# Ledger of designs, part 111: designed miniproteins, single chains, continued (2)

Each design is a single chain, and the fold is of that chain. pLDDT is the mean over its residues in the fold that is shown.

## One batch from the design tools (miniprotein)

Design m7849
Fold by ESMFold2-Fast:
Structure m7849 (fold): chain A 83 residues (1-83)
Amino acid sequence: SSDIEHSRRVMRLAVRRSERASPETAARYLAAARISAETVVGEETAEKLMEEGVRELAERQGWDEEEKEELLERARRFYEEQR
């Protein structure tokens, strides 16, 4: 779907912006990209895109599983706060 590809590109842009940001700011960027995607591709697909974004960021930064899970938890909290 064109909509899924667009939402994936928006999430990847958030990941790139997050590479130079604090973990808190990175979590906010990823959560905002999820909220944007949700209105276009639905809640479940948007959640998976954010999980993919967290994994991609962690891989690019060389983060371990604990740091990755902390970012994911932080992004989920910001998503709920902005919902």
Scores: mean pLDDT 86

Design m7850
Fold by ESMFold2-Fast:
Structure m7850 (fold): chain A 71 residues (1-71)
Amino acid sequence: SELDQIEKILAQKAVNGGELIGAITAARLMVKEKKSDEEIIEELKKQGFSETMAKRAVDLAKEAIEELKKK
């Protein structure tokens, strides 16, 4: 699944925290819905994530989606 692929990418980058994975999963869904970076960050903040975590999750979600599309 895409989630398993994202987890593998995060493990390879030594980024394997449950909170960050949850934020990335939510950001990934919103990127697929064509939401802007600002909209995604705002929504993640409403879900209780920090702004720093939300921004990082958006970057990692986009990177994971781009890497999956190259296959």
Scores: mean pLDDT 72

Design m7851
Fold by ESMFold2-Fast:
Structure m7851 (fold): chain A 109 residues (1-109)
Amino acid sequence: LKEAFERVKKEHPELYKALVDAMENLKKARDAAFKAGNTEAAYWASKAYNEVREAIRAVADGDLETAREHLQKAIEYAKKALEYSKDNPEAQKYFQKAIDSLQKALDLL
Protein backbone atom coordinates (compact mmCIF):
# COMPACT_ATOMS: atom_id res chain seq x y z
CA LEU A 1 0.00 0.00 0.00
CA LYS A 2 2.83 2.47 0.83
CA GLU A 3 4.41 1.94 -2.61
CA ALA A 4 0.97 2.34 -4.25
CA PHE A 5 0.41 5.65 -2.39
CA GLU A 6 3.82 6.97 -3.49
CA ARG A 7 3.16 5.98 -7.12
CA VAL A 8 -0.30 7.61 -7.25
CA LYS A 9 1.07 10.75 -5.54
CA LYS A 10 3.79 11.09 -8.24
CA GLU A 11 1.66 10.18 -11.28
CA HIS A 12 -1.79 11.55 -10.28
CA PRO A 13 -1.31 14.29 -7.63
CA GLU A 14 -4.87 15.72 -7.83
CA LEU A 15 -6.41 12.24 -7.60
CA TYR A 16 -4.06 11.40 -4.72
CA LYS A 17 -5.17 14.52 -2.82
CA ALA A 18 -8.87 13.63 -3.28
CA LEU A 19 -8.28 10.02 -2.16
CA VAL A 20 -6.26 11.07 0.92
CA ASP A 21 -8.88 13.71 1.83
CA ALA A 22 -11.56 11.00 1.56
CA MET A 23 -9.59 8.58 3.78
CA GLU A 24 -8.95 11.26 6.45
CA ASN A 25 -12.61 12.30 6.52
CA LEU A 26 -13.75 8.64 6.70
CA LYS A 27 -11.43 8.14 9.71
CA LYS A 28 -12.80 11.26 11.43
CA ALA A 29 -16.39 10.18 10.70
CA ARG A 30 -15.69 6.64 11.99
CA ASP A 31 -14.18 8.04 15.20
CA ALA A 32 -17.18 10.36 15.72
CA ALA A 33 -19.60 7.46 15.09
CA PHE A 34 -17.65 5.12 17.41
CA LYS A 35 -17.54 7.76 20.19
CA ALA A 36 -21.36 8.07 19.93
CA GLY A 37 -21.73 4.26 20.18
CA ASN A 38 -22.92 3.97 16.56
CA THR A 39 -21.20 0.71 15.60
CA GLU A 40 -23.20 0.36 12.34
CA ALA A 41 -21.99 3.73 10.98
CA ALA A 42 -18.42 2.90 12.08
CA TYR A 43 -18.67 -0.50 10.29
CA TRP A 44 -19.74 1.05 6.96
CA ALA A 45 -17.07 3.77 7.33
CA SER A 46 -14.42 1.04 7.72
CA LYS A 47 -15.73 -0.75 4.60
CA ALA A 48 -15.61 2.52 2.63
CA TYR A 49 -12.04 3.15 3.86
CA ASN A 50 -10.92 -0.32 2.69
CA GLU A 51 -12.47 0.30 -0.76
CA VAL A 52 -10.46 3.56 -1.07
CA ARG A 53 -7.26 1.62 -0.24
CA GLU A 54 -8.11 -0.93 -2.98
CA ALA A 55 -8.85 1.93 -5.43
CA ILE A 56 -5.37 3.39 -4.72
CA ARG A 57 -3.77 0.00 -5.45
CA ALA A 58 -5.77 -0.29 -8.69
CA VAL A 59 -4.71 3.23 -9.80
CA ALA A 60 -1.06 2.39 -8.99
CA ASP A 61 -1.39 -0.73 -11.20
CA GLY A 62 -2.94 1.31 -14.05
CA ASP A 63 -6.28 -0.53 -13.69
CA LEU A 64 -8.58 2.49 -13.83
CA GLU A 65 -11.76 0.43 -14.37
CA THR A 66 -11.16 -1.58 -11.18
CA ALA A 67 -10.31 1.72 -9.42
CA ARG A 68 -13.71 3.15 -10.52
CA GLU A 69 -15.51 0.06 -9.17
CA HIS A 70 -13.79 0.41 -5.77
CA LEU A 71 -14.56 4.17 -5.61
CA GLN A 72 -18.22 3.50 -6.47
CA LYS A 73 -18.38 0.95 -3.62
CA ALA A 74 -16.63 3.42 -1.28
CA ILE A 75 -19.29 6.06 -2.10
CA GLU A 76 -22.08 3.49 -1.57
CA TYR A 77 -20.68 2.43 1.83
CA ALA A 78 -20.03 6.05 2.91
CA LYS A 79 -23.65 6.93 2.02
CA LYS A 80 -24.81 3.91 4.07
CA ALA A 81 -22.70 5.15 7.01
CA LEU A 82 -24.22 8.64 6.61
CA GLU A 83 -27.73 7.06 6.70
CA TYR A 84 -26.91 5.48 10.10
CA SER A 85 -25.45 8.82 11.37
CA LYS A 86 -28.51 11.11 11.06
CA ASP A 87 -28.49 11.84 14.82
CA ASN A 88 -24.73 12.59 14.85
CA PRO A 89 -23.96 15.99 13.21
CA GLU A 90 -20.18 15.60 13.61
CA ALA A 91 -20.16 12.20 11.85
CA GLN A 92 -22.57 13.52 9.16
CA LYS A 93 -20.21 16.44 8.41
CA TYR A 94 -17.19 14.15 7.92
CA PHE A 95 -19.12 11.51 5.94
CA GLN A 96 -20.41 14.24 3.60
CA LYS A 97 -16.87 15.60 3.14
CA ALA A 98 -15.65 12.05 2.44
CA ILE A 99 -18.44 11.48 -0.15
CA ASP A 100 -17.58 14.81 -1.84
CA SER A 101 -13.87 13.86 -2.01
CA LEU A 102 -14.71 10.36 -3.33
CA GLN A 103 -16.96 11.85 -6.03
CA LYS A 104 -14.13 14.23 -7.02
CA ALA A 105 -11.72 11.24 -7.21
CA LEU A 106 -14.18 9.30 -9.39
CA ASP A 107 -14.61 12.34 -11.69
CA LEU A 108 -10.79 12.55 -12.07
CA LEU A 109 -10.66 8.93 -13.34
Scores: mean pLDDT 89

Design m7852
Fold by ESMFold2-Fast:
Structure m7852 (fold): chain A 75 residues (1-75)
Amino acid sequence: SAATEARIRAAFAAADTDGRGYLTREEFLEALRLLGFPVPSDEELRELLKEADKDGSGVITYDEFLAFFRARLAA
């Protein structure tokens, strides 16, 4: 929904403190908090990062972030 996409975009923008258009591991953790997800363990965060970072770049682009959270928030 438009409301879900607005929430995802707002979380990404707030977590992307440098305005680079991608999230590091630490910024991704902050985005999870902003979206109301429980704080993951280091092991859980590693698994979530593997799922979100489809190109293996070590950072999460907005498109990867949006795709990941659309699945998580709509399901």
Scores: mean pLDDT 77

Design m7853
Fold by ESMFold2-Fast:
Structure m7853 (fold): chain A 71 residues (1-71)
Amino acid sequence: SKEEEVKKLLEEAREALAAGDYVSALAHVHKAFQLDPKSEEVLEMAEEVARAAPRSGEARELVRKAREAIE
């Protein structure tokens, strides 16, 4: 299901964050966002990636888009 795919992508993003692979983490979160843009779990993970990679413009932009989608 869509929900199972989003959950799997967020698990993969968390594993990538733990490994310090912020590029892969961001890619997984972006994919989850495309599947469910109104997911609060996707927004929370995007914020975690942005905190871990504070110089990443891509992570900040994804947080902005996810917040707008939930509003």
Scores: mean pLDDT 85

Design m7854
Fold by ESMFold2-Fast:
Structure m7854 (fold): chain A 119 residues (1-119)
Amino acid sequence: MRAQEAAIEVALELATSEAVRAAIEKAVREPKREMAEVDGVRASVLPAQELQTPEGRPVRLAAVAASGDDGTAVVGVGYEEDGRVGAMGVRVGAGTRETVSRNAGPFLRLSGVGNTPAR
């Protein structure tokens, strides 16, 4: 799924440790597992969901999340609308935040990730 591929790409771009990268890669290779774990980092790939924008347009969303017991977290979100693909990722750790976006535009408002804290 193109949205899932985009989510994985931005999550891996933000993965600064080998443990985070390995956990995400393991989750991608073992899609029947609920969660993959490597060196205290847990990662999951969420299946693509079909949603509607406030205007009623169909959108597919996919997400990848990884978190460590040290408070480090990485989230990648991918979306697909009318054949267009975009993504946004966030890394959080010890009070720092780093974001990456690819054609994220109006869909950032749907995820709440990387713009404002999740509510």
Scores: mean pLDDT 70

Design m7855
Fold by ESMFold2-Fast:
Structure m7855 (fold): chain A 68 residues (1-68)
Amino acid sequence: KGVLPSEQELQELLEKHGEEIKELMENTPDSATLEELIEKLSKLLKVSRVTAAGVLHYFLSKFPVKRK
């Protein structure tokens, strides 16, 4: 729901910033919310929160991680 960047754009962002995204995920506490991760990614990548949400979802689809 809402307008997200294309899969191609998300893939390019992940390729360029994959290591930075991994480092952010590794350094973020398990207690952190998805909203907090989206905000951090938005600031890290200098993109909108909507684009950051897309990047996070795409990253998790490629590198599945269980969060409960």
Scores: mean pLDDT 70

Design m7856
Fold by ESMFold2-Fast:
Structure m7856 (fold): chain A 58 residues (1-58)
Amino acid sequence: GAVAPAPALDAATLDEAIEALRAGEAEEAIVERLQTEHKLPEPYARAIVRAARDELAR
């Protein structure tokens, strides 16, 4: 398969964001934690949080 040069959504990081949303953590707090702990750029951290929110809405 092709290797993407840009950061991709990581399944483990997505699952972490889903659990944080279930625990009632604020989206902005989750974004900040993903940037700090996983060294993700803000756009990717926000994309993960949006994906997690969409998963919870299914």
Scores: mean pLDDT 74

Design m7857
Fold by ESMFold2-Fast:
Structure m7857 (fold): chain A 66 residues (1-66)
Amino acid sequence: MPTGLEALRPAAEAVLEGRREGLSDEETVKRIVERTGLSEENARRTLEDLAKMSEEELEELLRDFA
């Protein structure tokens, strides 16, 4: 099961895309689960943590993983 930094990048991408596409929290959680392999509960917790970041902060985080 992906944990830590490897799960954070695809989760951050899903959150950023969800905000830009106007997805619901539930749709964003499903996308996180699909991309990371996290459980739905862990994906919701990850969404809550990442939701505190701005779009610019999420983009910076994604650049750091490149």
Scores: mean pLDDT 76

Design m7858
Fold by ESMFold2-Fast:
Structure m7858 (fold): chain A 55 residues (1-55)
Amino acid sequence: AKNEIAELELIDEKKAILKTKDGLEFEGEILEKIDENTYVVEIEVSGEKVIATIK
């Protein structure tokens, strides 16, 4: 849902942790870096692959 992502933590050049406002953490794969603050990330939630642009 919109506005559920509170923070993006970069682990390495291909891995990130997405933290939600509810305190859940999801491990994601960085697919693309658009700029210094904008990333395209793929996460898996309940067996579904979700692609999100994080800014």
Scores: mean pLDDT 71

Design m7859
Fold by ESMFold2-Fast:
Structure m7859 (fold): chain A 63 residues (1-63)
Amino acid sequence: DERELLLEAARRAAEVVAMKLERLTGKKPEIEVELIDDKVAVATVKAGDITVEITITVEELLA
């Protein structure tokens, strides 16, 4: 369903960002994924002093 697809997309995007932050900082990244509602998921990636927030919407997935 769309919620599972949304969470999967957010997690995959977070994993790409986490990999880049690990290479940049030399520190292991932390990933959190939250479903804000049935159309929006937010992934937060933290490595050292750097925090990146990624927002994925159903509109983006259906484009």
Scores: mean pLDDT 80

Design m7860
Fold by ESMFold2-Fast:
Structure m7860 (fold): chain A 78 residues (1-78)
Amino acid sequence: SMEEKVKLLEQYSQQLLAYIEELAETDPEAAASVIESSIKTLEEEIKLAKERGEDELAKVLEQFKAQLQEKLEEVKKK
């Protein structure tokens, strides 16, 4: 269901953000690469979700992308 997709995505986003934070402490360049790759994947997923009319999923994906963009700016300052 869409509710389960949203829940799984929220769980995944929390895990990925935690991983990126830890990676950024030891390897900021690797962290930046992970974020950039994730943003690209999310842009493709947002397009597909919108195409399928999965508006709630698209919104959560866009929020996650925004969080990753902010994290990328933080990592680049390290």
Scores: mean pLDDT 83

Design m7861
Fold by ESMFold2-Fast:
Structure m7861 (fold): chain A 82 residues (1-82)
Amino acid sequence: LEEEEREVAEEARKKSLEKLKELEEIAKKTVEKIKKALSEESGKAAEEAAKKLLEKKEVFEKILEEGSEALGRMYGEALRLE
């Protein structure tokens, strides 16, 4: 059961990290569009906001790791209840 829990957690974490990277790219492209479409001040504000979010990437990765572990535990519990 624990081995199966670890496999589920690992797969979920890998997929979550791929989605996190996709969101990072979307954020970068959005900042570029804002800089081109709006005033320089608005573009700078958007850039600072995106930078703060990206600086918290390590925190988001830890949250994803904890969430993936929780998913693995739930899967194991479901198997034990059968």
Scores: mean pLDDT 65

Design m7862
Fold by ESMFold2-Fast:
Structure m7862 (fold): chain A 89 residues (1-89)
Amino acid sequence: SEEVQLLKDLALRITEGEPLEKLAEEITKELGVDKQTALNGLELIRRVLERMGLTAEQLRSMSLEEFRALVEEALAAERAEAEALVAAL
């Protein structure tokens, strides 16, 4: 989908070192979301990429379906960690 392609492009740009502020400004314009929401989303993507240990080369070579599956898996792990932390409080 176009959304998955956009996420893959953003993930590549984050992995290659583009500032999140610049990416957030572009997302705000393209998706009509506020800048803080865009920044929070990009920060989550960065954490997911760090968790998965993906290189720019790996990201470029994978299909949109493979990328979607990895994103879904990593988001599920982030949610599980958040739920475990809340339960420990």
Scores: mean pLDDT 76

Design m7863
Fold by ESMFold2-Fast:
Structure m7863 (fold): chain A 89 residues (1-89)
Amino acid sequence: LSLKELLQTLKEKGLGDLAAKVQAAYTAVLSDKASEGKFLKLRDAIGDAVLALNDSELEAKLNPVLMGALIVGNAGEYKEAALFIEKGK
């Protein structure tokens, strides 16, 4: 599941505030020098969005993407981790 698909689903469910938070956190990671705090804020925003949607199929599709992003982020590759989330692999 790509970031764009997640944002569209949130807007369709009336969770536009969560969609805005996810998009802002994603942009912040890309616009600044590598920052652990900004990456963690993006991770947490996506986690909050998934929890609010309460969609087990969506959660199952996002859990591997978030885990992969955490592995990349733990190596200090915060922008790469954000791009991994965007791609949805």
Scores: mean pLDDT 72

Design m7864
Fold by ESMFold2-Fast:
Structure m7864 (fold): chain A 75 residues (1-75)
Amino acid sequence: PRVTLFVPDPEAVAAYRADPERFAEEVAAGLGRTFPSATLLGMEVTEDGFRLTFEVKPEAVPAAEALQKLSEEKA
């Protein structure tokens, strides 16, 4: 199942604005190491942080759905 999570990090957004190409490379490398059990489908940069869309295991769906609902309420 697919889940969209919002990661609030305005300092990282400022770093992205300064050098978006290098930041994207660093994020891709880090995510591959940190989330090996989840497949990153997409990434969107907002003013307050990053929206990440993942393919997750069915076992994680209840927790992921709760996080997604919280993210949607704040959007």
Scores: mean pLDDT 65

Design m7865
Fold by ESMFold2-Fast:
Structure m7865 (fold): chain A 85 residues (1-85)
Amino acid sequence: SGMTQYVRGLLSISRDIVKWAVDNDLSPEEVKEVIELLRRQLELMRRIADYAKSQGDDETAAVAEEAARELERMIEEMEELLKKK
C-alpha cells in the first residue's frame, strides 16, 4: 500500500539524518532539532499504526510499529550524543 511505502521511505530518510548527525560535529542546538524531528515522526508512526489497525491493515500496522521502535532507538542515540556535548 501507499501508506506502507510512505512509512518505509520516511524511516529511510530518518536513518540518513541520524547517520549524518552521528558522523558530523553538530551543535547541541542542531542535535535538539534532530531529536524534535524524530519525536514528531514517532508520533506519526503511532497514529499510522492505530489507523491501520482500525482498517484491518495488519501489515501496515506491523511496519509502522517496527518503524516506531526504531525511531525510539534513534531518539535514545541522539539524546546520548547530546549528553556528550
Scores: mean pLDDT 87

Design m7866
Fold by ESMFold2-Fast:
Structure m7866 (fold): chain A 68 residues (1-68)
Amino acid sequence: MIPTAEEAVEALRKHGFEVTEEQARRMLEILLKAKTFTDEVIDKAAEAAGVTREQAYAIASLLAEKGL
């Protein structure tokens, strides 16, 4: 199942990152369109959402763990 922006926000907060649902949604839009989570894709997601690369990587890792 594709995670919601709310699930992404809660996952990031659990790791100590403060993000909005809009920022999480922007990251998900980029990451879910990617077939592979390369450093370039993660950097693009971070820039689009206005978050750090580490925050984008945490979301990408969660998507990979869910088989997405």
Scores: mean pLDDT 72

Design m7867
Fold by ESMFold2-Fast:
Structure m7867 (fold): chain A 82 residues (1-82)
Amino acid sequence: SQQQGLIFLEAMLGLLTMQKEVIKRSDLPEEKKEEILKVIEETEERIEELKRRLEETGDMSLLDEALKVMKEALKKIKEIEA
C-alpha cells in the first residue's frame, strides 16, 4: 500500500540519520568522514524527494527507485572506505 511505502521511506531516512551519527563519532580519517557524510546527505535529499512524490502520486514504482538510490549510496561508501 501507499501508506506502507511511506513507512519504508521514513525507515530509510531514520537509518541514514543514524548512520551519519555513527560516521561522525567513528575513528575514520576526517577526509573519509566528510566524503561519506556528503554521500549520506545527498542520499537523504533523494529519498525525501521520492517520499514527497509518493505522497503526491501514489506511484509505488518510486520504492524501486529508492532501493536503487540506497544501493548506489552503499557502493559509494564502500569505495570511500577501501
Scores: mean pLDDT 88

Design m7868
Fold by ESMFold2-Fast:
Structure m7868 (fold): chain A 74 residues (1-74)
Amino acid sequence: SALDELEALAAEALARVRELLAAGDVEGAHQTVRETERRMRELARRHRVDSAALMALLTRFGREYQALLDEARA
């Protein structure tokens, strides 16, 4: 489903962000997150994904990204 594709896209992006932060590429991590959010919104629009479901996914994605940033800065 489109919702499963959004979940997979977020998971792949977080794995990539973790790699970039481990390499010291904070700018690359930020760009990956922005591109992923854009792609998620485009996919959701195309497939008429429920707005509440999309917002819940984006909120969780942002929270996980912030956790990775905090870990990298510690």
Scores: mean pLDDT 88

Design m7869
Fold by ESMFold2-Fast:
Structure m7869 (fold): chain A 86 residues (1-86)
Amino acid sequence: SDSLAKAAAEGAVRDLEREGYTPSETEKKAAEAAARVVARALDERGFVDGEDLERAEEAAKKAGASEEMARLITRAATRGAVEAAS
């Protein structure tokens, strides 16, 4: 859902800030991209699998995140989506 994707993206940014990062506008867009992939998986199937995580990382990279940051963003977005869906 749109609300789930938004909550996941906002959660990802907050998690990165707690870990001492200052997310750029590009990294915030990457968080939104990853959050959409994860939220869609939860909405359609009720779970997130390894292929969904790979698609989320690729979406973050396409939005301009580095490989390292895309991985961090995907983990944070997945956590945010699961928390929001609970």
Scores: mean pLDDT 84

Design m7870
Fold by ESMFold2-Fast:
Structure m7870 (fold): chain A 57 residues (1-57)
Amino acid sequence: ANPIEIILSQLPESFRCAYVNFALQELDSAVNPSPTQAQTRAALLDAAQALGCVVSA
């Protein structure tokens, strides 16, 4: 199961890369540490590569 892929499938193609970058930045700047932070970040990076996106965070 990949909730990130599910979310991306609901977005227009032009917004998918923006979503991944936004989510990565939010995760990096989170005010509180998440126990699954590393897992979520890895999934976002994997999604970025699958989409062919450039990531800034």
Scores: mean pLDDT 71

Design m7871
Fold by ESMFold2-Fast:
Structure m7871 (fold): chain A 100 residues (1-100)
Amino acid sequence: GERELPRTVRVDARRDTSLGAPAQTTPVVLRFRLTPDGAVLRVVLESPRELPTVHLTVRTADGTVFSTVLPPGRVRTAYIPRQESLLRGEPVEVTLTELV
């Protein structure tokens, strides 16, 4: 089975708005699961409501950056290569932007 890492990341998904309008945000929880073979991290994104297409960026403590576009949904999955900094529980930066 997959192993869930003890670190959970909370991020606000941002919708870019026109000039003068405040940014819209939706809270999203990210969980990281190591695949049984140990080679890949599954990133599970859970939101309280369905989100449109989002651009996900994950930056690890060692400066490695992963980006992907995820289709609309409430629970979504992205895959990134194994990252030792994430396995060590080191800080991670996550950005979510709604593409509207």
Scores: mean pLDDT 78

Design m7872
Fold by ESMFold2-Fast:
Structure m7872 (fold): chain A 78 residues (1-78)
Amino acid sequence: NAALQAQLDATVERAGEVSLEYRKKARELIEKLQKEKPITSREDFEAIRKKVYEELKELHDELKRLGDEVTALRQQLA
């Protein structure tokens, strides 16, 4: 009961932190790449999207894991 609720609260808080970090780092990386090289073509956009995905893959995977955990904990508490 209380332990599951505490775990859910902690997991939701962690998911929020990771989501915010992901969004901020993605924006910073995109801005940095745009400053270094003008983005005027489809190939430029694809290269940036690939680089952002590769650089932030760990955060993306962690966010997915935390989302799955939140769903599982909510089901246990229901």
Scores: mean pLDDT 80

Design m7873
Fold by ESMFold2-Fast:
Structure m7873 (fold): chain A 91 residues (1-91)
Amino acid sequence: SSEELREKLLEVYEKLKKKFGGEKTEEILKELEKLFLELKKKIEEGKISLEEAADIFAEKAKKLGLSLEEGAYLALAAGMPEIAEILLKKI
């Protein structure tokens, strides 16, 4: 449900705040939002596959100390359920 997703997203945000602090976490969230918009545009233009987009995002999530499952929640929140499915298959 949307409420369960919200709960999981709050857990991800708290994890980022504990690691990076509140100010840096806000910067990270803005960078991730920008990345999702760029990936969505590249997919729509046929420049990259869904799998390539998932790999790019997985690398970014790993650098932030996030699991593939936590990355999938962020992808769902960004309106990219196909990316979330690919990330979950890698677990």
Scores: mean pLDDT 84

Design m7874
Fold by ESMFold2-Fast:
Structure m7874 (fold): chain A 93 residues (1-93)
Amino acid sequence: MEEAKRHLEEAIRHLEEGIEALRRGDLQAAIEHLDEAIRHAVEAAKLSGRTSVMAAALIAIGARFSASRGDLQGAIVDAESARELLREELERL
């Protein structure tokens, strides 16, 4: 569980940094942070077996896709949703 918790914390941190990059219009930095958040969320899902963590990872993938298409607002909304789900899971570990 400690390893899953560390991956959740890293995923949340990268989502927060990605959201800030999206708000600045820094698309390159946003995509880099979203990719890191997805990697950590997927690893946390594998380690924890929690379907809600995998759901957050899928939402983060959607955010990354929206960002790559220039839909910054859609990317922010999805990234914020993924962050909230991961925060709720972190409180339950």
Scores: mean pLDDT 89

Design m7875
Fold by ESMFold2-Fast:
Structure m7875 (fold): chain A 85 residues (1-85)
Amino acid sequence: DERKKELTAKLQELARKVAEKVGDSVGDLSLEELVKEAEKTLGENAAKALEYGQKAADAMQAGDYETAEKYFKEAEKYIKEAEKE
């Protein structure tokens, strides 16, 4: 499934982008751990981006690719807002 691979790659890129903003020491952290660090250090927009990224991953594993795509787009939106600040 090309769509599943595309969503996975984009979720990994999203996690990498927020990890860069949190700091270089977060490479092996889970998305759940990154959400807590983002909330403390980068604020609400970065935390929401990671939260929606995790929801997209969960939906993808459940085979709900439409819901996964929706959550992924929300995650991208919040990452862009965090980068503006």
Scores: mean pLDDT 70

Design m7876
Fold by ESMFold2-Fast:
Formats: sequence, structure tokens, C-alpha cells
Structure m7876 (fold): chain A 67 residues (1-67)
Amino acid sequence: GPLEELLEQLLRSPDVRTRVAAHEIRKNLDNPELALQIARNALAALREAGASEEDLRLFEEIIELLE
């Protein structure tokens, strides 16, 4: 579905930090509240660290799907 497609895009990111965060979200999809919290924390941290606008957009879309 759309969530799995967005996670697959993040898992192909050249940014290791983005890939690690995507793995943690994927691992916790059976607990949507925890997955959402991981995604929100990752977006905040990666935004502060200057991650690509493409990666940040994908995290924002994942958050919308988990809400």
C-alpha cells in the first residue's frame, strides 16, 4: 500500500540516518502509535540535521498516513 511504498523510498535513501529511521518505523508498523512517534521524532531530528527536502517530505507523508 502507500505506506509501504513511501518506506521503500526512504530505505533507498543515500542518507544512512534516513534509512535507519525508516527501518525502525517499518519494524514497528504492528504498533501504529509507536510507529507514528518514531516517524515524528525522526522528522524533527532530520530536519534539524539538514536532511534532504525529499526525505523530509516522505516522512511527512508517512506521518499523515499513520494519523
Scores: mean pLDDT 89

Design m7877
Fold by ESMFold2-Fast:
Structure m7877 (fold): chain A 107 residues (1-107)
Amino acid sequence: MEREELRRRIKKLKEEAKEIIEKSDDPLIIQAAKAILEALDLLEELLEQGADLEKIRRKLKEIEEIIKELKELLDADLSDPKVLSRLIGLTLRAIGIELDLRLELEK
């Protein structure tokens, strides 16, 4: 039951990340969404390997927040330095999550 719920959440978030890539022409938004998509693939692999479900839930919550903020940025003025700073921060957070999960799979 619980693992099936997490698999459904991962699939939903993958579709949302793909939609962001399709809707955006901004290189940083695309890079952040691609990093999230890779992080979700790594989470799915960890879930199948029997990783701690609470750890997977925490990472999914972090990813859900990043996707939410990326969706808000699709309608934002990217010429605003404050908006650009927020986008850079989100992109770095997305890449960080991907790298952390990749290290978890390496043992």
Scores: mean pLDDT 85

Design m7878
Fold by ESMFold2-Fast:
Structure m7878 (fold): chain A 80 residues (1-80)
Amino acid sequence: SLEELIKEFEEVKERAEKLIEEIEKKGYATPEQMAELRELLSRLGLLLKRLQEAKAPKEVIREVAEKIQKLNDLLMKQSA
């Protein structure tokens, strides 16, 4: 259901925010953290598609897209 998708996004969002904070505090990502970044990006991409298909509120879709952008930017910075 839409409600279940939003709840899943909330859980993924909390994990993503914690990971971002840890990487920013250290100034680098470990190989394990890089793998977690890729996993979270994959999960958020699927959630974005499902939320769009479920016609979720634009505010929710925007939040998911913004989180994807932040994680992707961090991944690119660590991969350079």
Scores: mean pLDDT 85

Design m7879
Fold by ESMFold2-Fast:
Structure m7879 (fold): chain A 71 residues (1-71)
Amino acid sequence: SEAERLRREAIELLRAATRANLARAGELMNQLMEMGAGDEVAEVHRAATELLQPLGAADRAETDAEQERLR
């Protein structure tokens, strides 16, 4: 289906997170929302959380651990 195609494409773009790829993924997510494909939008949100958020969380945890070690 069209919604499945857009979801798959958006998630692939998120795996190689450049500014251009993130902008394109956002455009595809807007198309999914216009189609009323709530399940597919939720899948892209989940993928974004898993692929992008771990980098920020890992960096913060590493900084916190380093601060504790310096005590």
Scores: mean pLDDT 69

Design m7880
Fold by ESMFold2-Fast:
Structure m7880 (fold): chain A 65 residues (1-65)
Amino acid sequence: DLEKKAQETKELMKKRLTEEGLLDEESIEKVAEALGQHQLANGKYGIDHPSESLVTTVVVTVREK
């Protein structure tokens, strides 16, 4: 289920960014939505990326700023 994996990725992203405390709620929602859309597109093209790996990459990128 492509929608389920996208939703799980979005929720995991929101949780991790909230724990980091670096972004406001609106920014967290926008980043999570963008990653969910990215994961949905990956599924449509038959690309399987672990949600945890994608989320960790985004968290590291946010920390570097």
Scores: mean pLDDT 77

Design m7881
Fold by ESMFold2-Fast:
Structure m7881 (fold): chain A 98 residues (1-98)
Amino acid sequence: MLAERAAEHAYGTGLGAAERAREAGGEEAAEEAREAGEAAREAGLAGEGIEGSMAAGSGAMGLGVAGALGRRGKTEEAAEVARAAAEGARRSAEEGGR
């Protein structure tokens, strides 16, 4: 399903962002990115069809930005963006589950 592919993409994007943050010495940013990737994946899997793919896609976009910030050594900003992505994904999953 489309949502499953979006969920896997979000998870992979979170792992990539975590790796970039860790390479820059941002352990907090790395943990936030990993958790955000997991949250986006869960949101994608919990939301059926297009709603799930939109939730996971939004998370992946935020994590892509976090990864770019981490690669540039802006680990505090990367952590904030990843945290916001995780919160957005969880909120979407809660709303879609009703």
Scores: mean pLDDT 76

Design m7882
Fold by ESMFold2-Fast:
Structure m7882 (fold): chain A 92 residues (1-92)
Amino acid sequence: EKRTVTLTMHRDLLLTALSLRFAEDQVITRGELVRALAGIAGVKLPEDADLEKAKLFVNGVELPEELTLRELKEILDAAGEEVTFTIEFYLK
């Protein structure tokens, strides 16, 4: 069964929180990024969620499966002051 979670956060708060979790040139996996975003937003995801195979969208545009924090910051800078993430996943 497909699950969808939507998270909306202020960009500057999000950039600060991500910079505390990841180094600039660190490659971030899909599961690491989804877990970080849920943690920042205070949202608990199901334990059996297949987060490494999750689809992640920023303002409706799909993100690459792997990216660095530097690349993510460039995407977020273009997204505007409020950033909406949509996470689509299946249970294991």
Scores: mean pLDDT 84

Design m7883
Fold by ESMFold2-Fast:
Structure m7883 (fold): chain A 100 residues (1-100)
Amino acid sequence: RQLSPEEMIELAVQTEKLSLERDTGQPVEVKVLKVEEVEVPGFPHVKMYVVVLEVTNLVTGEKQILVSTVLLAERPLSFEEMKEVMKLAREERAKVEAEL
């Protein structure tokens, strides 16, 4: 089954939560603060979503802001296309992180 953009964003949030809990060994809460759709230059068949997350460590109460990217492609991408799209995703993430 093809996932909706909302379902893909939810999966990205859950993936980030699991990754952070693995890396810290502590439970975290992840809250979506903002979702922005961004056009990918040269890839009109790819939709990029920049997701701003608030992460709360449930043991320490410490909060941090993380930026994640979600990519949806209308067709399978080649390895070279995927590398370029991922590079652009990293650049958009860095721009949003710099504004926070």
Scores: mean pLDDT 78

